# Designed miniproteins, single chains, continued (4): the designs that were tried, part 30

Each design is a single chain, and the fold is of that chain. pLDDT is the mean over its residues in the fold that is shown.

## One batch from the design tools (miniprotein)

Design m13015
Fold by ESMFold2-Fast:
Structure m13015 (fold): chain A 91 residues (1-91)
Amino acid sequence: IIEEFRKKTAYIVEKVLKLAKKLKDEESAKKAEETLKIVKDESKPLEEKVIAFGELVFHLLNNSNEKLKNFTIELLKAKSIEEIEEIEKKY
């Protein structure tokens, strides 16, 4: 469960980073890169990873353009890595 959360969270952040760079949203891209380092760091406790991911999501929902915001919402609703890949193909 915890390992699945970590892998899925890292994958979501990687997809957000890719789209943010494509849209030239430098602030969101930088925030996503920082979050990715934290969620991939095996030495960090789960709480720090959850907080970092939550802060990134909050930033994206309040400060990103509509396309990146909608992409983030769809990724958060995805139940599997396969669903995340299908969502990415639409963006």
Scores: mean pLDDT 81

Design m13016
Fold by ESMFold2-Fast:
Structure m13016 (fold): chain A 57 residues (1-57)
Amino acid sequence: GAKDDLEQLYKEDPESAKLAAMHILQHGNEEQKNAAEQFLKEHFGQDPAVLNALGKV
């Protein structure tokens, strides 16, 4: 699923995983958005750009 794909990408390239999750958060379906939100909270919960994106979804 989307969360598993993001977790795999995070192991190889955390920055690309963050950008992919933020893109899914804006443009994905509800299931994908929920997966991206959980991923971003678990790995990037203290990143101001991530917190701003989560607050605007």
Scores: mean pLDDT 81

Design m13017
Fold by ESMFold2-Fast:
Structure m13017 (fold): chain A 70 residues (1-70)
Amino acid sequence: EVEELAKLSEEEALKYTQERVRKIFAEGDKKEAELRAAGASPEDIQRVHIKAVAEAIREVGLFEEALLKK
């Protein structure tokens, strides 16, 4: 993961990370919408949002580590 990103150019690694983050939030938004439609609690919806944010932070961290290896 970090090693694979480090092999890419800085521009390629950025685009890859941006696409992964975009997919994470798109999936999170979809799950939140499904929960809202099902009448889920605000706590359940917030939990899905927090998970998406945590996954996005992880992807950015991997990108930062890959840049440090260059």
Scores: mean pLDDT 80

Design m13018
Fold by ESMFold2-Fast:
Structure m13018 (fold): chain A 76 residues (1-76)
Amino acid sequence: SDGEKILEEFKKKLEELKELAKNYLEKGDMSSVEAEIELMEELGKRVEEALKKDPELKKKASELRDKALAELKALL
């Protein structure tokens, strides 16, 4: 379904943003790390809004966002 494709693309984008944030963290660029975290949060909100008619997919999107952010914040 289109919702499942949105969820899979969201998962891939979260991993890309997380890896970019890790690269900034290794360079000591904390402002860029914070910007990537904000982008991950905003992307999550947009995806949840796009999936609002499918509660199960919306829940999975929220869980993917929370997990990716928790993994990144654990490195701080």
Scores: mean pLDDT 86

Design m13019
Fold by ESMFold2-Fast:
Order: C-alpha cells, then structure tokens, then sequence
Structure m13019 (fold): chain A 60 residues (1-60)
C-alpha cells in the first residue's frame, strides 16, 4: 500500500540519518574540528526526531 511504502521509506531514511550521526561523531572523536559537522549533527538529530514521530504516527 502507499502507507507501507511510505513507512519503509521513512525507516530507510531513519537508518541512513542514524548512520550519518555515527559517522560524524566518529570524525569529531578523531579530532575533526570543522564547525560544519556540529551544524550537520544538529540538523540530522532534528531529522531523526521528525522521522521517529512520523513512523510512530503511521504505526498507530
């Protein structure tokens, strides 16, 4: 169904965003001091919160 396809896409987007956070955190831990990484992490964390809320809404 369209709802099942959307749920699957949101779950893929969530997994990709979580991987992105882990990759950026690893770079910061390795000594990367680029301020753009902090901005990117904040954006990804906001996106993860949105994606989790949408997934829960669709599963309800």
Amino acid sequence: SPEERRLAQLERDLANAEKGVADYQARIAAGDTDLSLIVALNILQAMIDYLRAEIERLKA
Scores: mean pLDDT 86

Design m13020
Fold by ESMFold2-Fast:
Structure m13020 (fold): chain A 107 residues (1-107)
Amino acid sequence: SEELEKAKQEAKDFLTKAYNDLVERANKIKERVEKSNLPEEVKQRYLEEIDRLIQEAKKAYNEGLKKIDSAKTLEEIQKAVEEFLQKLNEIYTRLDSIEKEIEELEK
């Protein structure tokens, strides 16, 4: 239906913006790590972890888009968005923890 196709496009646009916002935040944390006075080995561990979190976000984004494309109902679109947001929140929680750890280590 026309309503279903519109809902799919709005959901994809939402996922794309949310994913891009997360990547931007993750890159800002990477920049903070790189500019910090932390030991090189500590910096490398945080940068590798942030890169893994970005890859997890990309996987969740791609899976979300695929589920939205395959959706036959508005309920299935909503479930795909909710599953994506759950994964995104897990990643944001870890990114927030990394920022706090860096702040404490710079004291």
Scores: mean pLDDT 91

Design m13021
Fold by ESMFold2-Fast:
Structure m13021 (fold): chain A 86 residues (1-86)
Amino acid sequence: LSKEEKIEKVIAFFEKRYGPLSDLAKEQVRIVAETLLDNPDASKDQLKAMIEKRLQDRLGLSPQEAKEIADSFVAHLGEIEGALRQ
């Protein structure tokens, strides 16, 4: 699978679990999936910090909003990684 196909699998996983995602929510999931694929050996804390920075830099989120979103996604990290490996 290409990097884009793996990202689309993560988006589909979230849509199956939580229902249809807005375009903004899809971009948040895309940033998380890209960060995981770019940094396969990174720790959970390192991934969280990178996701927070990317959400701020790419979507203009505040540090607090980026932290809350990153915390939420990292809480589901094992499930996201499972979807990427299928």
Scores: mean pLDDT 80

Design m13022
Fold by ESMFold2-Fast:
Structure m13022 (fold): chain A 93 residues (1-93)
Amino acid sequence: SAALRARLRATIARLRALAEETGDPLIARAAEAAEEALRLLEDPNGSLFEAELNLGILGIILGLLKIVGAPEEVLELVREALDLLKKLLDERK
């Protein structure tokens, strides 16, 4: 879905902006994992296995962000990125 991809790009852009504002490397890593998963899912020859690995990494980063007490806005953006990536992955299966 073009709408799901557009929404995910907006979520990733906001995560990158927050990473720049805060200097938090975990927020930067979350944005990177989401970007790589989206790139793989947008490529017709992209590895679904590598996309699932990046989705798993993003889930681990969400857990770490919760432990360090990241702002709720960050946690919500990572949860939205995970949800949107799962929906895009299911469209490719």
Scores: mean pLDDT 88

Design m13023
Fold by ESMFold2-Fast:
Structure m13023 (fold): chain A 74 residues (1-74)
Amino acid sequence: PEPSEAAVRVRTAVAEALTEWLRENGLDETAPFSAEQTAEIRALVREVAEREGAALGLPQAELDRLLAELTAPA
């Protein structure tokens, strides 16, 4: 199934937040992350996705699925 417009916006917001977090920490996407950095990234992803999803009226089931995808280790 194709992602909804709301899901696309949530993914974009998460990507922008991650890019900003990487910039602030002097990291790029190719850098190996520490356990602490990985935990911070996962927390940021959840916070941004939940905030943006709520603002866009994304259904909880769709948000839960999206969070599972965005926080997957692989």
Scores: mean pLDDT 75

Design m13024
Fold by ESMFold2-Fast:
Structure m13024 (fold): chain A 110 residues (1-110)
Amino acid sequence: MLVKIGKYGDYELLAEEKEASPLARALLIGVAVAIELVGAPKFLTEKKEKKIVIKDGKIYVNGVPLEEILTPATPAAMAYGTVLGVKEPNLSTEEMYEKILSKVKELMGL
């Protein structure tokens, strides 16, 4: 069963109940940052249903597997999101997004 673990902008962050955790939330926020920073293909940004889902250890953006939409920012955003999810699990979704965004911009020289 999918449960809502957060929301940022138009994106709902969803996880399988067994995978719902601060770490899962942080990973999905990292994916949202990567999409916003480098731009997603138009077919992702023009979809009415904006969802980032973790299910069976796999991440899906608007039903598309993350492996098909990887950007240069995605690994850095997910790695830093993971670190924040472990060290600072009580951060709000907005605070975590801003910290990941700032760090990924720094790492990419943006």
Scores: mean pLDDT 72

Design m13025
Fold by ESMFold2-Fast:
Structure m13025 (fold): chain A 80 residues (1-80)
Amino acid sequence: MDYAGKNIAIFGAGRIGTAIADQYLSQGAHVYAIDINQSTIDRLNADYADNPNFTVIDGRHKAAVAIRLKQADIIIDTRK
């Protein structure tokens, strides 16, 4: 698969961000969703709890964001 083992960082975990995440996850990628909205973070942690390839990052934690961006093969920004 074209994205197997690739690290995808997505800024903005709204409807567009999660739709993009699902497409990459279906192709074997590891997805890091970055959002600053706590209710969005909590919802995604619940919705993707059984998927080890999906990780939610609090965008306010700059060190954690920086680590994931350095590891990312692809960075997608869906913020409006």
Scores: mean pLDDT 80

Design m13026
Fold by ESMFold2-Fast:
Structure m13026 (fold): chain A 76 residues (1-76)
Amino acid sequence: MNLESVLNFIDENKDDAAAVAALLVRVYEEGDEESFLKALEHAAKVMPEHREEILAYLEGRLDERMYAKAREILTK
Protein backbone atom coordinates (compact mmCIF):
# COMPACT_ATOMS: atom_id res chain seq x y z
CA MET A 1 0.00 0.00 0.00
CA ASN A 2 1.45 3.41 -0.88
CA LEU A 3 1.59 6.20 1.72
CA GLU A 4 -0.23 8.75 -0.50
CA SER A 5 -3.32 6.48 -0.76
CA VAL A 6 -3.29 5.95 3.04
CA LEU A 7 -3.08 9.71 3.74
CA ASN A 8 -5.91 10.39 1.24
CA PHE A 9 -8.12 7.78 2.97
CA ILE A 10 -7.51 9.48 6.35
CA ASP A 11 -8.41 12.88 4.86
CA GLU A 12 -11.67 11.42 3.44
CA ASN A 13 -12.57 9.64 6.71
CA LYS A 14 -11.63 12.22 9.41
CA ASP A 15 -14.76 11.47 11.49
CA ASP A 16 -14.39 7.66 11.35
CA ALA A 17 -11.75 6.67 13.92
CA ALA A 18 -12.49 2.93 13.51
CA ALA A 19 -12.00 2.97 9.72
CA VAL A 20 -8.77 4.99 10.01
CA ALA A 21 -7.44 2.73 12.81
CA ALA A 22 -8.24 -0.40 10.75
CA LEU A 23 -6.28 1.02 7.78
CA LEU A 24 -3.33 1.91 10.08
CA VAL A 25 -3.29 -1.70 11.39
CA ARG A 26 -3.27 -2.92 7.76
CA VAL A 27 -0.21 -0.74 6.97
CA TYR A 28 1.53 -2.02 10.14
CA GLU A 29 0.74 -5.67 9.22
CA GLU A 30 2.38 -5.15 5.79
CA GLY A 31 5.65 -4.48 7.67
CA ASP A 32 5.95 -0.83 6.59
CA GLU A 33 6.75 0.76 9.97
CA GLU A 34 7.84 4.08 8.40
CA SER A 35 4.59 4.54 6.44
CA PHE A 36 2.59 3.43 9.51
CA LEU A 37 4.24 6.08 11.72
CA LYS A 38 3.86 8.83 9.07
CA ALA A 39 0.18 7.94 8.54
CA LEU A 40 -0.40 7.87 12.32
CA GLU A 41 1.23 11.32 12.73
CA HIS A 42 -1.02 12.63 9.93
CA ALA A 43 -4.13 11.11 11.59
CA ALA A 44 -3.13 12.69 14.95
CA LYS A 45 -2.81 16.09 13.21
CA VAL A 46 -6.06 16.04 11.16
CA MET A 47 -8.20 14.07 13.70
CA PRO A 48 -7.20 15.73 17.02
CA GLU A 49 -10.55 14.89 18.72
CA HIS A 50 -10.23 11.19 17.78
CA ARG A 51 -6.68 10.50 19.04
CA GLU A 52 -7.80 8.52 22.12
CA GLU A 53 -10.27 6.46 20.05
CA ILE A 54 -7.58 5.59 17.48
CA LEU A 55 -5.15 4.59 20.25
CA ALA A 56 -7.82 2.37 21.86
CA TYR A 57 -8.48 0.60 18.52
CA LEU A 58 -4.73 -0.01 18.03
CA GLU A 59 -4.38 -1.60 21.50
CA GLY A 60 -3.71 -5.33 21.21
CA ARG A 61 -3.00 -5.14 17.45
CA LEU A 62 0.55 -3.74 17.57
CA ASP A 63 3.67 -5.09 19.29
CA GLU A 64 4.73 -3.34 22.53
CA ARG A 65 7.43 -1.21 20.88
CA MET A 66 5.13 0.11 18.11
CA TYR A 67 2.22 0.63 20.53
CA ALA A 68 4.55 2.74 22.74
CA LYS A 69 5.46 4.89 19.69
CA ALA A 70 1.78 5.18 18.71
CA ARG A 71 0.88 6.30 22.25
CA GLU A 72 3.63 8.97 22.15
CA ILE A 73 2.36 10.33 18.81
CA LEU A 74 -1.34 10.30 19.82
CA THR A 75 -0.79 11.87 23.29
CA LYS A 76 1.46 14.80 22.22
Scores: mean pLDDT 84

Design m13027
Fold by ESMFold2-Fast:
Structure m13027 (fold): chain A 92 residues (1-92)
Amino acid sequence: SLEREVELTLLIMELSIAIQLVKKGDLESAIETLEKLKERVSKLDLPEEVKEEIIKKLEEAIEALKKGDAEEAIKHLEEARKLLSKAIEEIR
């Protein structure tokens, strides 16, 4: 549905903002953004397995940021973006 596609697109945009915060060294704001994104993903009308995989990537990114590993965090965030993009394609 259009509403599901819009929500997923907004999440991809917010995730891109989180990646930019990491690149700027604003790790605290990035972590806060990712924690809010985890809550939003959990409420999506998607298969539970897909939601769990995305949440796991966001959690792995948060743990990397807490350790100061921006490169590893960005890797996990890019994987989360790919999963969200795939979910949009499967709805179409």
Scores: mean pLDDT 87

Design m13028
Fold by ESMFold2-Fast:
Structure m13028 (fold): chain A 91 residues (1-91)
Amino acid sequence: MLYSVELIGASGERLVSVAENEDKGLVLSLTRMGLTEALKFEERITVVVTASTREDAEALAREIKRHAEEMGLRVVREESFGTTVRIELER
C-alpha cells in the first residue's frame, strides 16, 4: 500500500513532495516536517494526499488535518476525488 503527499504553495508551486512509501507513519512524519518548514514563508498551503485506496487517503488526511490544527492552522477547503484528498490550510 502506497502513500504520497505533496505540499503546494498559494500560487500552485510545488513546495515539498513526499515520495511514495508504504509506511504511513513515515509519510505522516515527513509531511509534518514539510509543513513546519513551509509555514516559515507560506500563509496558505495545499496538501494533496494520495493512497492506494480512498479510505487510506481519507485516514491519512484526517491525521494531517489534526496535526495542522494543533499547529494553529485551519482547514479552509477539503475535496476528495478517486484515491486523492486535497486540503487547503491557512494560518
Scores: mean pLDDT 79

Design m13029
Fold by ESMFold2-Fast:
Structure m13029 (fold): chain A 74 residues (1-74)
Amino acid sequence: MEKVKEALKKEIDDLRKEVAELERQGASPEMIAEIRKEIDEAETALKNGDYEKAVDEIMRASALIERARRELAA
C-alpha cells in the first residue's frame, strides 16, 4: 500500500507541473481552475486512503490536460 500511495503522489505532483506549464502557455483560467480542482480532489482521496477515487480523479485531470493542449494547438 505504501508503494502505491507514493506512486499516486508522484502522479499528482507531475500533473501539477503540467498544469503550471499549460498556464504559462496561455491556457484559459477556467480550464486551469477545473484541472486544479480535479488534482486537489485526487490528493484528498489519496489522503483518505481512497485509492480507487484517487486514480479516477487523476485520469480525469489527465483528460482535461489533453483537452487544454488540443485547444492551445488550435
Scores: mean pLDDT 84

Design m13030
Fold by ESMFold2-Fast:
Structure m13030 (fold): chain A 100 residues (1-100)
Amino acid sequence: GAILSEEQKEEAKKIIEKYLPEELKEEAIEIVEKTDDGGEIVIEVAKLVGAELPEWIKDLIRGLSAEQQLEVLRVFLEAYQKEGVEAAVRAAEETALSFL
């Protein structure tokens, strides 16, 4: 997958701080701190909120650029905050497919 810069990792943390509930923020920030792979960050944060992403979506996300992976993360967590896990998965799928 794409390797995030330090600036992109800070952007991922800002997305998490904006959209995740307090009880999940610490664990999500730890995910961002433990890896530079942007695709794995998206997949692990999705798993943290209870989303089981299909393997083909995981493979698609891993193939995206760092900027596109951050957009998938933003759209996923915004939909999660507003409408829950099922809406978040759908938003992530639609966003990832839009980059093809």
Scores: mean pLDDT 86

Design m13031
Fold by ESMFold2-Fast:
Structure m13031 (fold): chain A 78 residues (1-78)
Amino acid sequence: SPIEEAYWNNDSKALLELLIEAFRRMAERFAQQGRTDLAEKYRELAEWLEEKLKTRPDIPVQELLNEISDKLIEIDKS
């Protein structure tokens, strides 16, 4: 898996780019299903990651994954 390879190689930039693509695709799929609430949340998550890629592309992989985990927990609570 490209995501697993980026994780094991500690390649935060590649991981960010792959996750941005994945979350944008999730947002599109939720929109197609009429799940507009989830579509908006995953679009916002992708936009947050795009900002991270611009401002801090060298973020440690473990720190990035912890921040993403926190965001996903907040989506699940909604």
Scores: mean pLDDT 85

Design m13032
Fold by ESMFold2-Fast:
Structure m13032 (fold): chain A 74 residues (1-74)
Amino acid sequence: SPEERLLTELLARVDELDREMRAAIEAGDREAFSAQLLRLADLTAEGEARLSPELYGEFARRVQRVHDDLLALW
């Protein structure tokens, strides 16, 4: 469905931001990390606006896992 394709696209963008945030942590670059966190917040808002509530739930769980994993690295 178009909504499932959108979810796949948004999840791919989350994975890209996760990689960039991990790279910023490894480099000790707090400014880059903060910038990517803002991009993740924007992406979360986009998902809430564009996905059905059911698919947004799946998307939000993936975003939450990224947050939990990154918090464990600090």
Scores: mean pLDDT 86

Design m13033
Fold by ESMFold2-Fast:
Structure m13033 (fold): chain A 95 residues (1-95)
Amino acid sequence: SMEEELIKELMEELGLDEALVRRIIEAARQVNPEETEKILSDKSLSPLQKFYELVNLIPEETLVALLREHAEAQGLSPDRIDRIVAIFLEQLKMG
């Protein structure tokens, strides 16, 4: 599927965890399913551009909660989670 191809490409290009990418796609689809499907099917966008567009559909509070849940599942401490979430949000806002 187009989703499986995107997940594979994001893992290969950015080193992102499969579980994190799937959580982001699902969160975007729950917020705006029509726009999510347009982004996923847009052949003019690179995998990285699709990822940023999907992230931008997700409200910041939802994105923060998702990132915390993912980091907790990886066994990270609260202080480490806070630091990683802050860095990730800065990276997304500067792109």
Scores: mean pLDDT 79

Design m13034
Fold by ESMFold2-Fast:
Structure m13034 (fold): chain A 75 residues (1-75)
Amino acid sequence: LTPEEEAQRFVELARRHLEKGKQALKEGKYDEAIKHFQRAIAWAQRALDLDPTNEEARRLLEEAQKGLSIAEKLK
C-alpha cells in the first residue's frame, strides 16, 4: 500500500467509529460513545500523519473531538 492508500484505509476506520459513536450517543450509551470517538480520533490522526492534506481526515478528527467532549459531559 502507498501512504495515500493506507491513509484512505484509516479514514474509513475513523468514519465507521465516528458513526458508531454518534449512534451510541443517541442511545444514551455514553461509555460506548466515548470509546468509539477515541478510536475515530486515533484513526483520523494516523491518516493525517500519512497525508496531512487529507480534508476528510481533518473533518473526521474535528467531529470526533466534538463528539467526545459531548459524551464526556453527559456521562
Scores: mean pLDDT 88

Design m13035
Fold by ESMFold2-Fast:
Structure m13035 (fold): chain A 117 residues (1-117)
Amino acid sequence: SEVEEYKKKADEYIKKAQELYDKMRALMSPEIQAAVDRGLADTQAKAAEEAAKSPELGEYRGKYVYAQGMRDVFAGAAGRASLEGNEQARKYATEASQYFDEAEKYYKKAIELLESR
């Protein structure tokens, strides 16, 4: 289905973002690592809360909130890396944020189709 196609594309973008996080993690200062860890924990909690609200839409809504939150977390990490003069970490964090943004768009398309039924 078109919903399954959008979910698959979004999941693939999440995977690409996670691969960039692994590369960035090796270059992160303790300050950036602590900020990312806090942002990840907060985002996971919000995603779980959103997922719990709807039996039919919960997985998609939870993943949408996760992608949106992680986009912002990595945008912040890119800003911190830039201030530290760490251009490689900034590049990886920026690319990860962009992949989370693409995932957010595809989860949103899947949700809109499910809500139209």
Scores: mean pLDDT 86

Design m13036
Fold by ESMFold2-Fast:
Structure m13036 (fold): chain A 91 residues (1-91)
Amino acid sequence: SLADQIAALSPQQRLQLQIALLHQGRDAVEENDVARVQQIADQLAALGMTSLADFIRRHIPDLDDDITKGVVHVALAVEITVLKIELKKLE
């Protein structure tokens, strides 16, 4: 199961996966790929990023709007920066 796979991850592997998913999320937002944005939000929630997943889900209905797209894009970019700082502490 996804939960078993997550439980088996080291802290470094978990952060690397979260960062990779956030980059994929930014690409999906830019491409208006609503189905992929939904899948990424679900995966982020499974990784414990529930607040960010809920934020993304709230904005999905308006993802074709450039302002909404920009807001989601910035939120994902900020989170990538935070997680990269956390990852560097483990290196």
Scores: mean pLDDT 86

Design m13037
Fold by ESMFold2-Fast:
Structure m13037 (fold): chain A 58 residues (1-58)
Amino acid sequence: PPLVKAVITTGDKKEVLENVTIGEALKKGQEAANASGQPTKVTVTDGDEVKEYLVLPT
């Protein structure tokens, strides 16, 4: 699958992932949301395209 850059933001914490799949980025976002109990934003950059996902704790 294509590799992308992702920024995972939970409150004031940010983690940058490079050369990951979108699925890996979303999994990390879910882990961060669950660990914090807070909504986590996952920003995926693939070339010139930027997509944002909101991940809620489960």
Scores: mean pLDDT 79

Design m13038
Fold by ESMFold2-Fast:
Structure m13038 (fold): chain A 74 residues (1-74)
Amino acid sequence: MEVMEKAMELFKASLSPEQAALLDAFYEAIRSGDEAARAHALELAKANPALTQEIDDFFQANREKLVEEAKKLV
């Protein structure tokens, strides 16, 4: 989705490189719906449990708003 690409760029600019990489993997899994992308995201999550917890908390808080905003912009 075009809107989600812009949202992702702004989001990544606000994160550290490590957090951005982990978030990018999760975002790509959601955007593509690809099973391989989801497996990759889980693999990174297991390798970085501390960063995963921070990203997950923030993602859970913003997931519904991101979907709603994307829906309004499409």
Scores: mean pLDDT 66

Design m13039
Fold by ESMFold2-Fast:
Structure m13039 (fold): chain A 86 residues (1-86)
Amino acid sequence: MTYKATLTFTQNGASQTKTVTLSDGTSSATFTLPKGTVTVNVKLTDSNGNVYENSFKVELPESGTYTLTITYSSTPGAVGSVSVEP
């Protein structure tokens, strides 16, 4: 199953948005993010138009380019995990 993922990073009222397509298991996207607490909103839309949203807070030790990795289930509505790595 294919999901269209919209990733929104919010810090101190500023937001960055990126859209990626997830086809198998995991997908990743890179973002340039500032130091501090960032709220990551993940909005998944499946091929049937169903929408699933999850929000996470991550603490970034330094400003830089981070890779967000999304793990999702092939079962609709089941988001597995999100990780953020420098």
Scores: mean pLDDT 68

Design m13040
Fold by ESMFold2-Fast:
Structure m13040 (fold): chain A 83 residues (1-83)
Amino acid sequence: MKTLEELIAEGEKKFDEWMEKVKAAQTPEERRKIIEEFLKWAKENLPLYEINRYLVRAYSFVKDDPEALKAFEEAAKEIYKEL
């Protein structure tokens, strides 16, 4: 069974991969799907305070890109609605 420390380390790697995929995505739909997939994994594997930490970090990355910010906000609302 994976420890919380191992899951946090996996989350850090997935977050870095997720940010690179968001940057490489050519359409809003692709960006939204990538963001939703990462947040779904985080919701299932991490406590809420770790999810909030990733959301704050992601916001700092996308705040200057209106399209990416909109996709991020929509995905975050969906995750919080289910929590």
Scores: mean pLDDT 70

Design m13041
Fold by ESMFold2-Fast:
Structure m13041 (fold): chain A 71 residues (1-71)
Amino acid sequence: SLEELIRQMENAINGLEKYKDNETVVRAGIKEGEELLKKAEPYRDKDERLKELMDKLQELIKEAKEKLAKW
């Protein structure tokens, strides 16, 4: 459901923010986040909150990848 996708997005964002210094968690979070973004893409225009969460998760994944490249 759309509501479940929103919940999963919020959880993914919280995980990446909370454990940003744990390489194993960050690597898993990037993979999970990318899969969530792919799954949510068809629903992007159906809910403004989902769209905002997708944009935030995408930015966090970008930051996490940049950090991993420097590790």
Scores: mean pLDDT 81

Design m13042
Fold by ESMFold2-Fast:
Structure m13042 (fold): chain A 100 residues (1-100)
Amino acid sequence: SLEDKLKELQEKTLNFSIEYLEKRVEWLERQAKEKNDPEALEHVRKAREYIEKAKNSKDLEEQKKLIRKAYFHIQRAEAVLNNDEEALKKIKEMEKIYEN
């Protein structure tokens, strides 16, 4: 069915997303350490935890939620490193929407 094919594509997309997010987290961790930014490092740590939980989850919908949480922490780390308070506010509002 179309639904079954969409699930297969979603699973493949999640695997590519996880690999991409892992590389982005590694890059951001390097930036945060170089700038000695503990707030950015904390968001990097949380992103790593959510990525690990997503990799260990057997439920596709749970994996999607965990990947979104990882991505929000990646965005927060980036915004913190750039001193972008407007971006931080927008990220927090988007996170609230996706947690419901």
Scores: mean pLDDT 83

Design m13043
Fold by ESMFold2-Fast:
Structure m13043 (fold): chain A 55 residues (1-55)
Amino acid sequence: MVKIDVKAGEWVTNPLKVEAKATFTDKSGNVYEKIVKPGEKIPAAHDGTITFEPL
């Protein structure tokens, strides 16, 4: 599992070479999940943390 701190407006690339479940947790404790392909980028809507877990 890879954990990355992000700021609003940043784009984070899936650092894994496999499909991953990206979990975004904002500063208010809201959690959002998305399945991302290798090299896919996801936008951070709020400051928080993105965790990538390989599938």
Scores: mean pLDDT 80

Design m13044
Fold by ESMFold2-Fast:
Structure m13044 (fold): chain A 71 residues (1-71)
Amino acid sequence: MPTTEQQSAAVAAAKAAKELALKEGLDEDTANQIAGEAAREALKQGITDPEEGKKLGEKVAKEKIEKAKAA
């Protein structure tokens, strides 16, 4: 099971990713999908700092948004 610290970082990543996706005009379902991917990436990398999680979430969201807009 992830630690409480890893869960906090994953939540921060998900929130940052969802907010960025919604600001870029993606629908809520797509924003939630991107948020889930950001949270999984934070857990995979073992991020424990919420600020690092937030930065990772924004990075993942930018990559996914660019791919969605390029398609």
Scores: mean pLDDT 81

Design m13045
Fold by ESMFold2-Fast:
Structure m13045 (fold): chain A 70 residues (1-70)
Amino acid sequence: MEIEESSYVPEGAKYEVLRDEVSLLMVPLSEPDLALTPTGGMFPADASKVLTGKLVREKITTLDKYTLEL
């Protein structure tokens, strides 16, 4: 799956905590490097995570907001 170590996920940012506590993903400045998106964590895995480390944080929050906008 996409959450199981997306490869680009840096060590320390364990997705296990994120998956078990989805609410944790709501933190704006904590561990957004996990890149857990509502689409299934399939964010810019091949887009260039190493280049958009900060973008991942904003993207995760942004995507989540749009999903709730449904």
Scores: mean pLDDT 36

Design m13046
Fold by ESMFold2-Fast:
Structure m13046 (fold): chain A 116 residues (1-116)
Amino acid sequence: MLELLEEAIELNRRAIDLVAQAERDGAVSPITAAMIRMGLSVGIIALRRAKEAVEQGDYALASQILDSEIDLNQSIADLLRKEADTSHPAVQQALETLERAIELLQEAKKLAEEKL
């Protein structure tokens, strides 16, 4: 579980860098890029809190944070599909990265719920 959360944090950091690259290349507007990067940054803070909750045995809190983070990453992926140039490699990689993060968060949530 901790390894899944750490990997999801790293994937969210990578998505921030990919969105910044897409913004520099004109594949996403500066406003949309700023919103996505802010959301992902808030998400990283939340995932660190989920990791601390797991380390303390608070699987109920961890599950609640993970549920919110799954929804946030899905919303960000939807925003990228709607507002960004999805033919651009950085946008494609950001979407793949976010989808992988969602899969890991869903697995981590299942493991947290098994501990309740």
Scores: mean pLDDT 91

Design m13047
Fold by ESMFold2-Fast:
Structure m13047 (fold): chain A 98 residues (1-98)
Amino acid sequence: MKEPKTYVIALVWHGSPDAFAELAAAIREKAEELGMSVASVTDRSVALVGKFQTEEDAIEYAEKLVKWLQEAGWPAAIVSIANEEMSIDKEFELEETE
């Protein structure tokens, strides 16, 4: 049994800055709905932070975020999951994680 760990879910995409502005705003709203907070925002990325009991819980949240983006008609985005302990680090690449 482990205490909840802080995980950072980073969303990165390519495209024009105009597309980023709309997407970043939508992700910010969605993060609040999912019980996460926005840690940082750049021109091409947004970092969300949340506490999860397991890596599997963090992966589930990342999957929900990717599904939401696809349902909203946004282009494919790269999502990575990491924690400060470096015990588990996963990166989502369309349909494969390792």
Scores: mean pLDDT 64

Design m13048
Fold by ESMFold2-Fast:
Structure m13048 (fold): chain A 103 residues (1-103)
Amino acid sequence: MAEEYKKEALEILKKAIEKLGLPEELKKKLLEWFESKSPEDFLSLKETAEEKGVPFEALILALLAVKLAQLGAYEEAEKLIEEAEKLDPEVAEIARAQVEVIK
C-alpha cells in the first residue's frame, strides 16, 4: 500500500540522516522535500524494485543521494551511493551518473 511504502522510505531516510550526521538545516531540507512527495511516488519505486529484483532500500538511498547532490552536499551524496552499492552495484552506478550531471 502506498502509505506503507512512504513510511518504510521515511525510516530509511531517518537512518541515513543519523548515520551521516547531517547538519540540522540540510536535514530539515531533506525532510521537507520528502514530505512533499506523494505516497504514489514510493509505490512506483517499490514496484520498480520488485520488477527489477533490486532492494527497495537501494533505490531510496540512491534517490536521497541525488537530492543531497542537488542541495550541494556532494560528500554526503557519495556516502549514500556507497551504501546503495553494498546493496546493488547497478543502482549505485545510475545514482553516481546522476550526481555527476548535477556537479
Scores: mean pLDDT 83

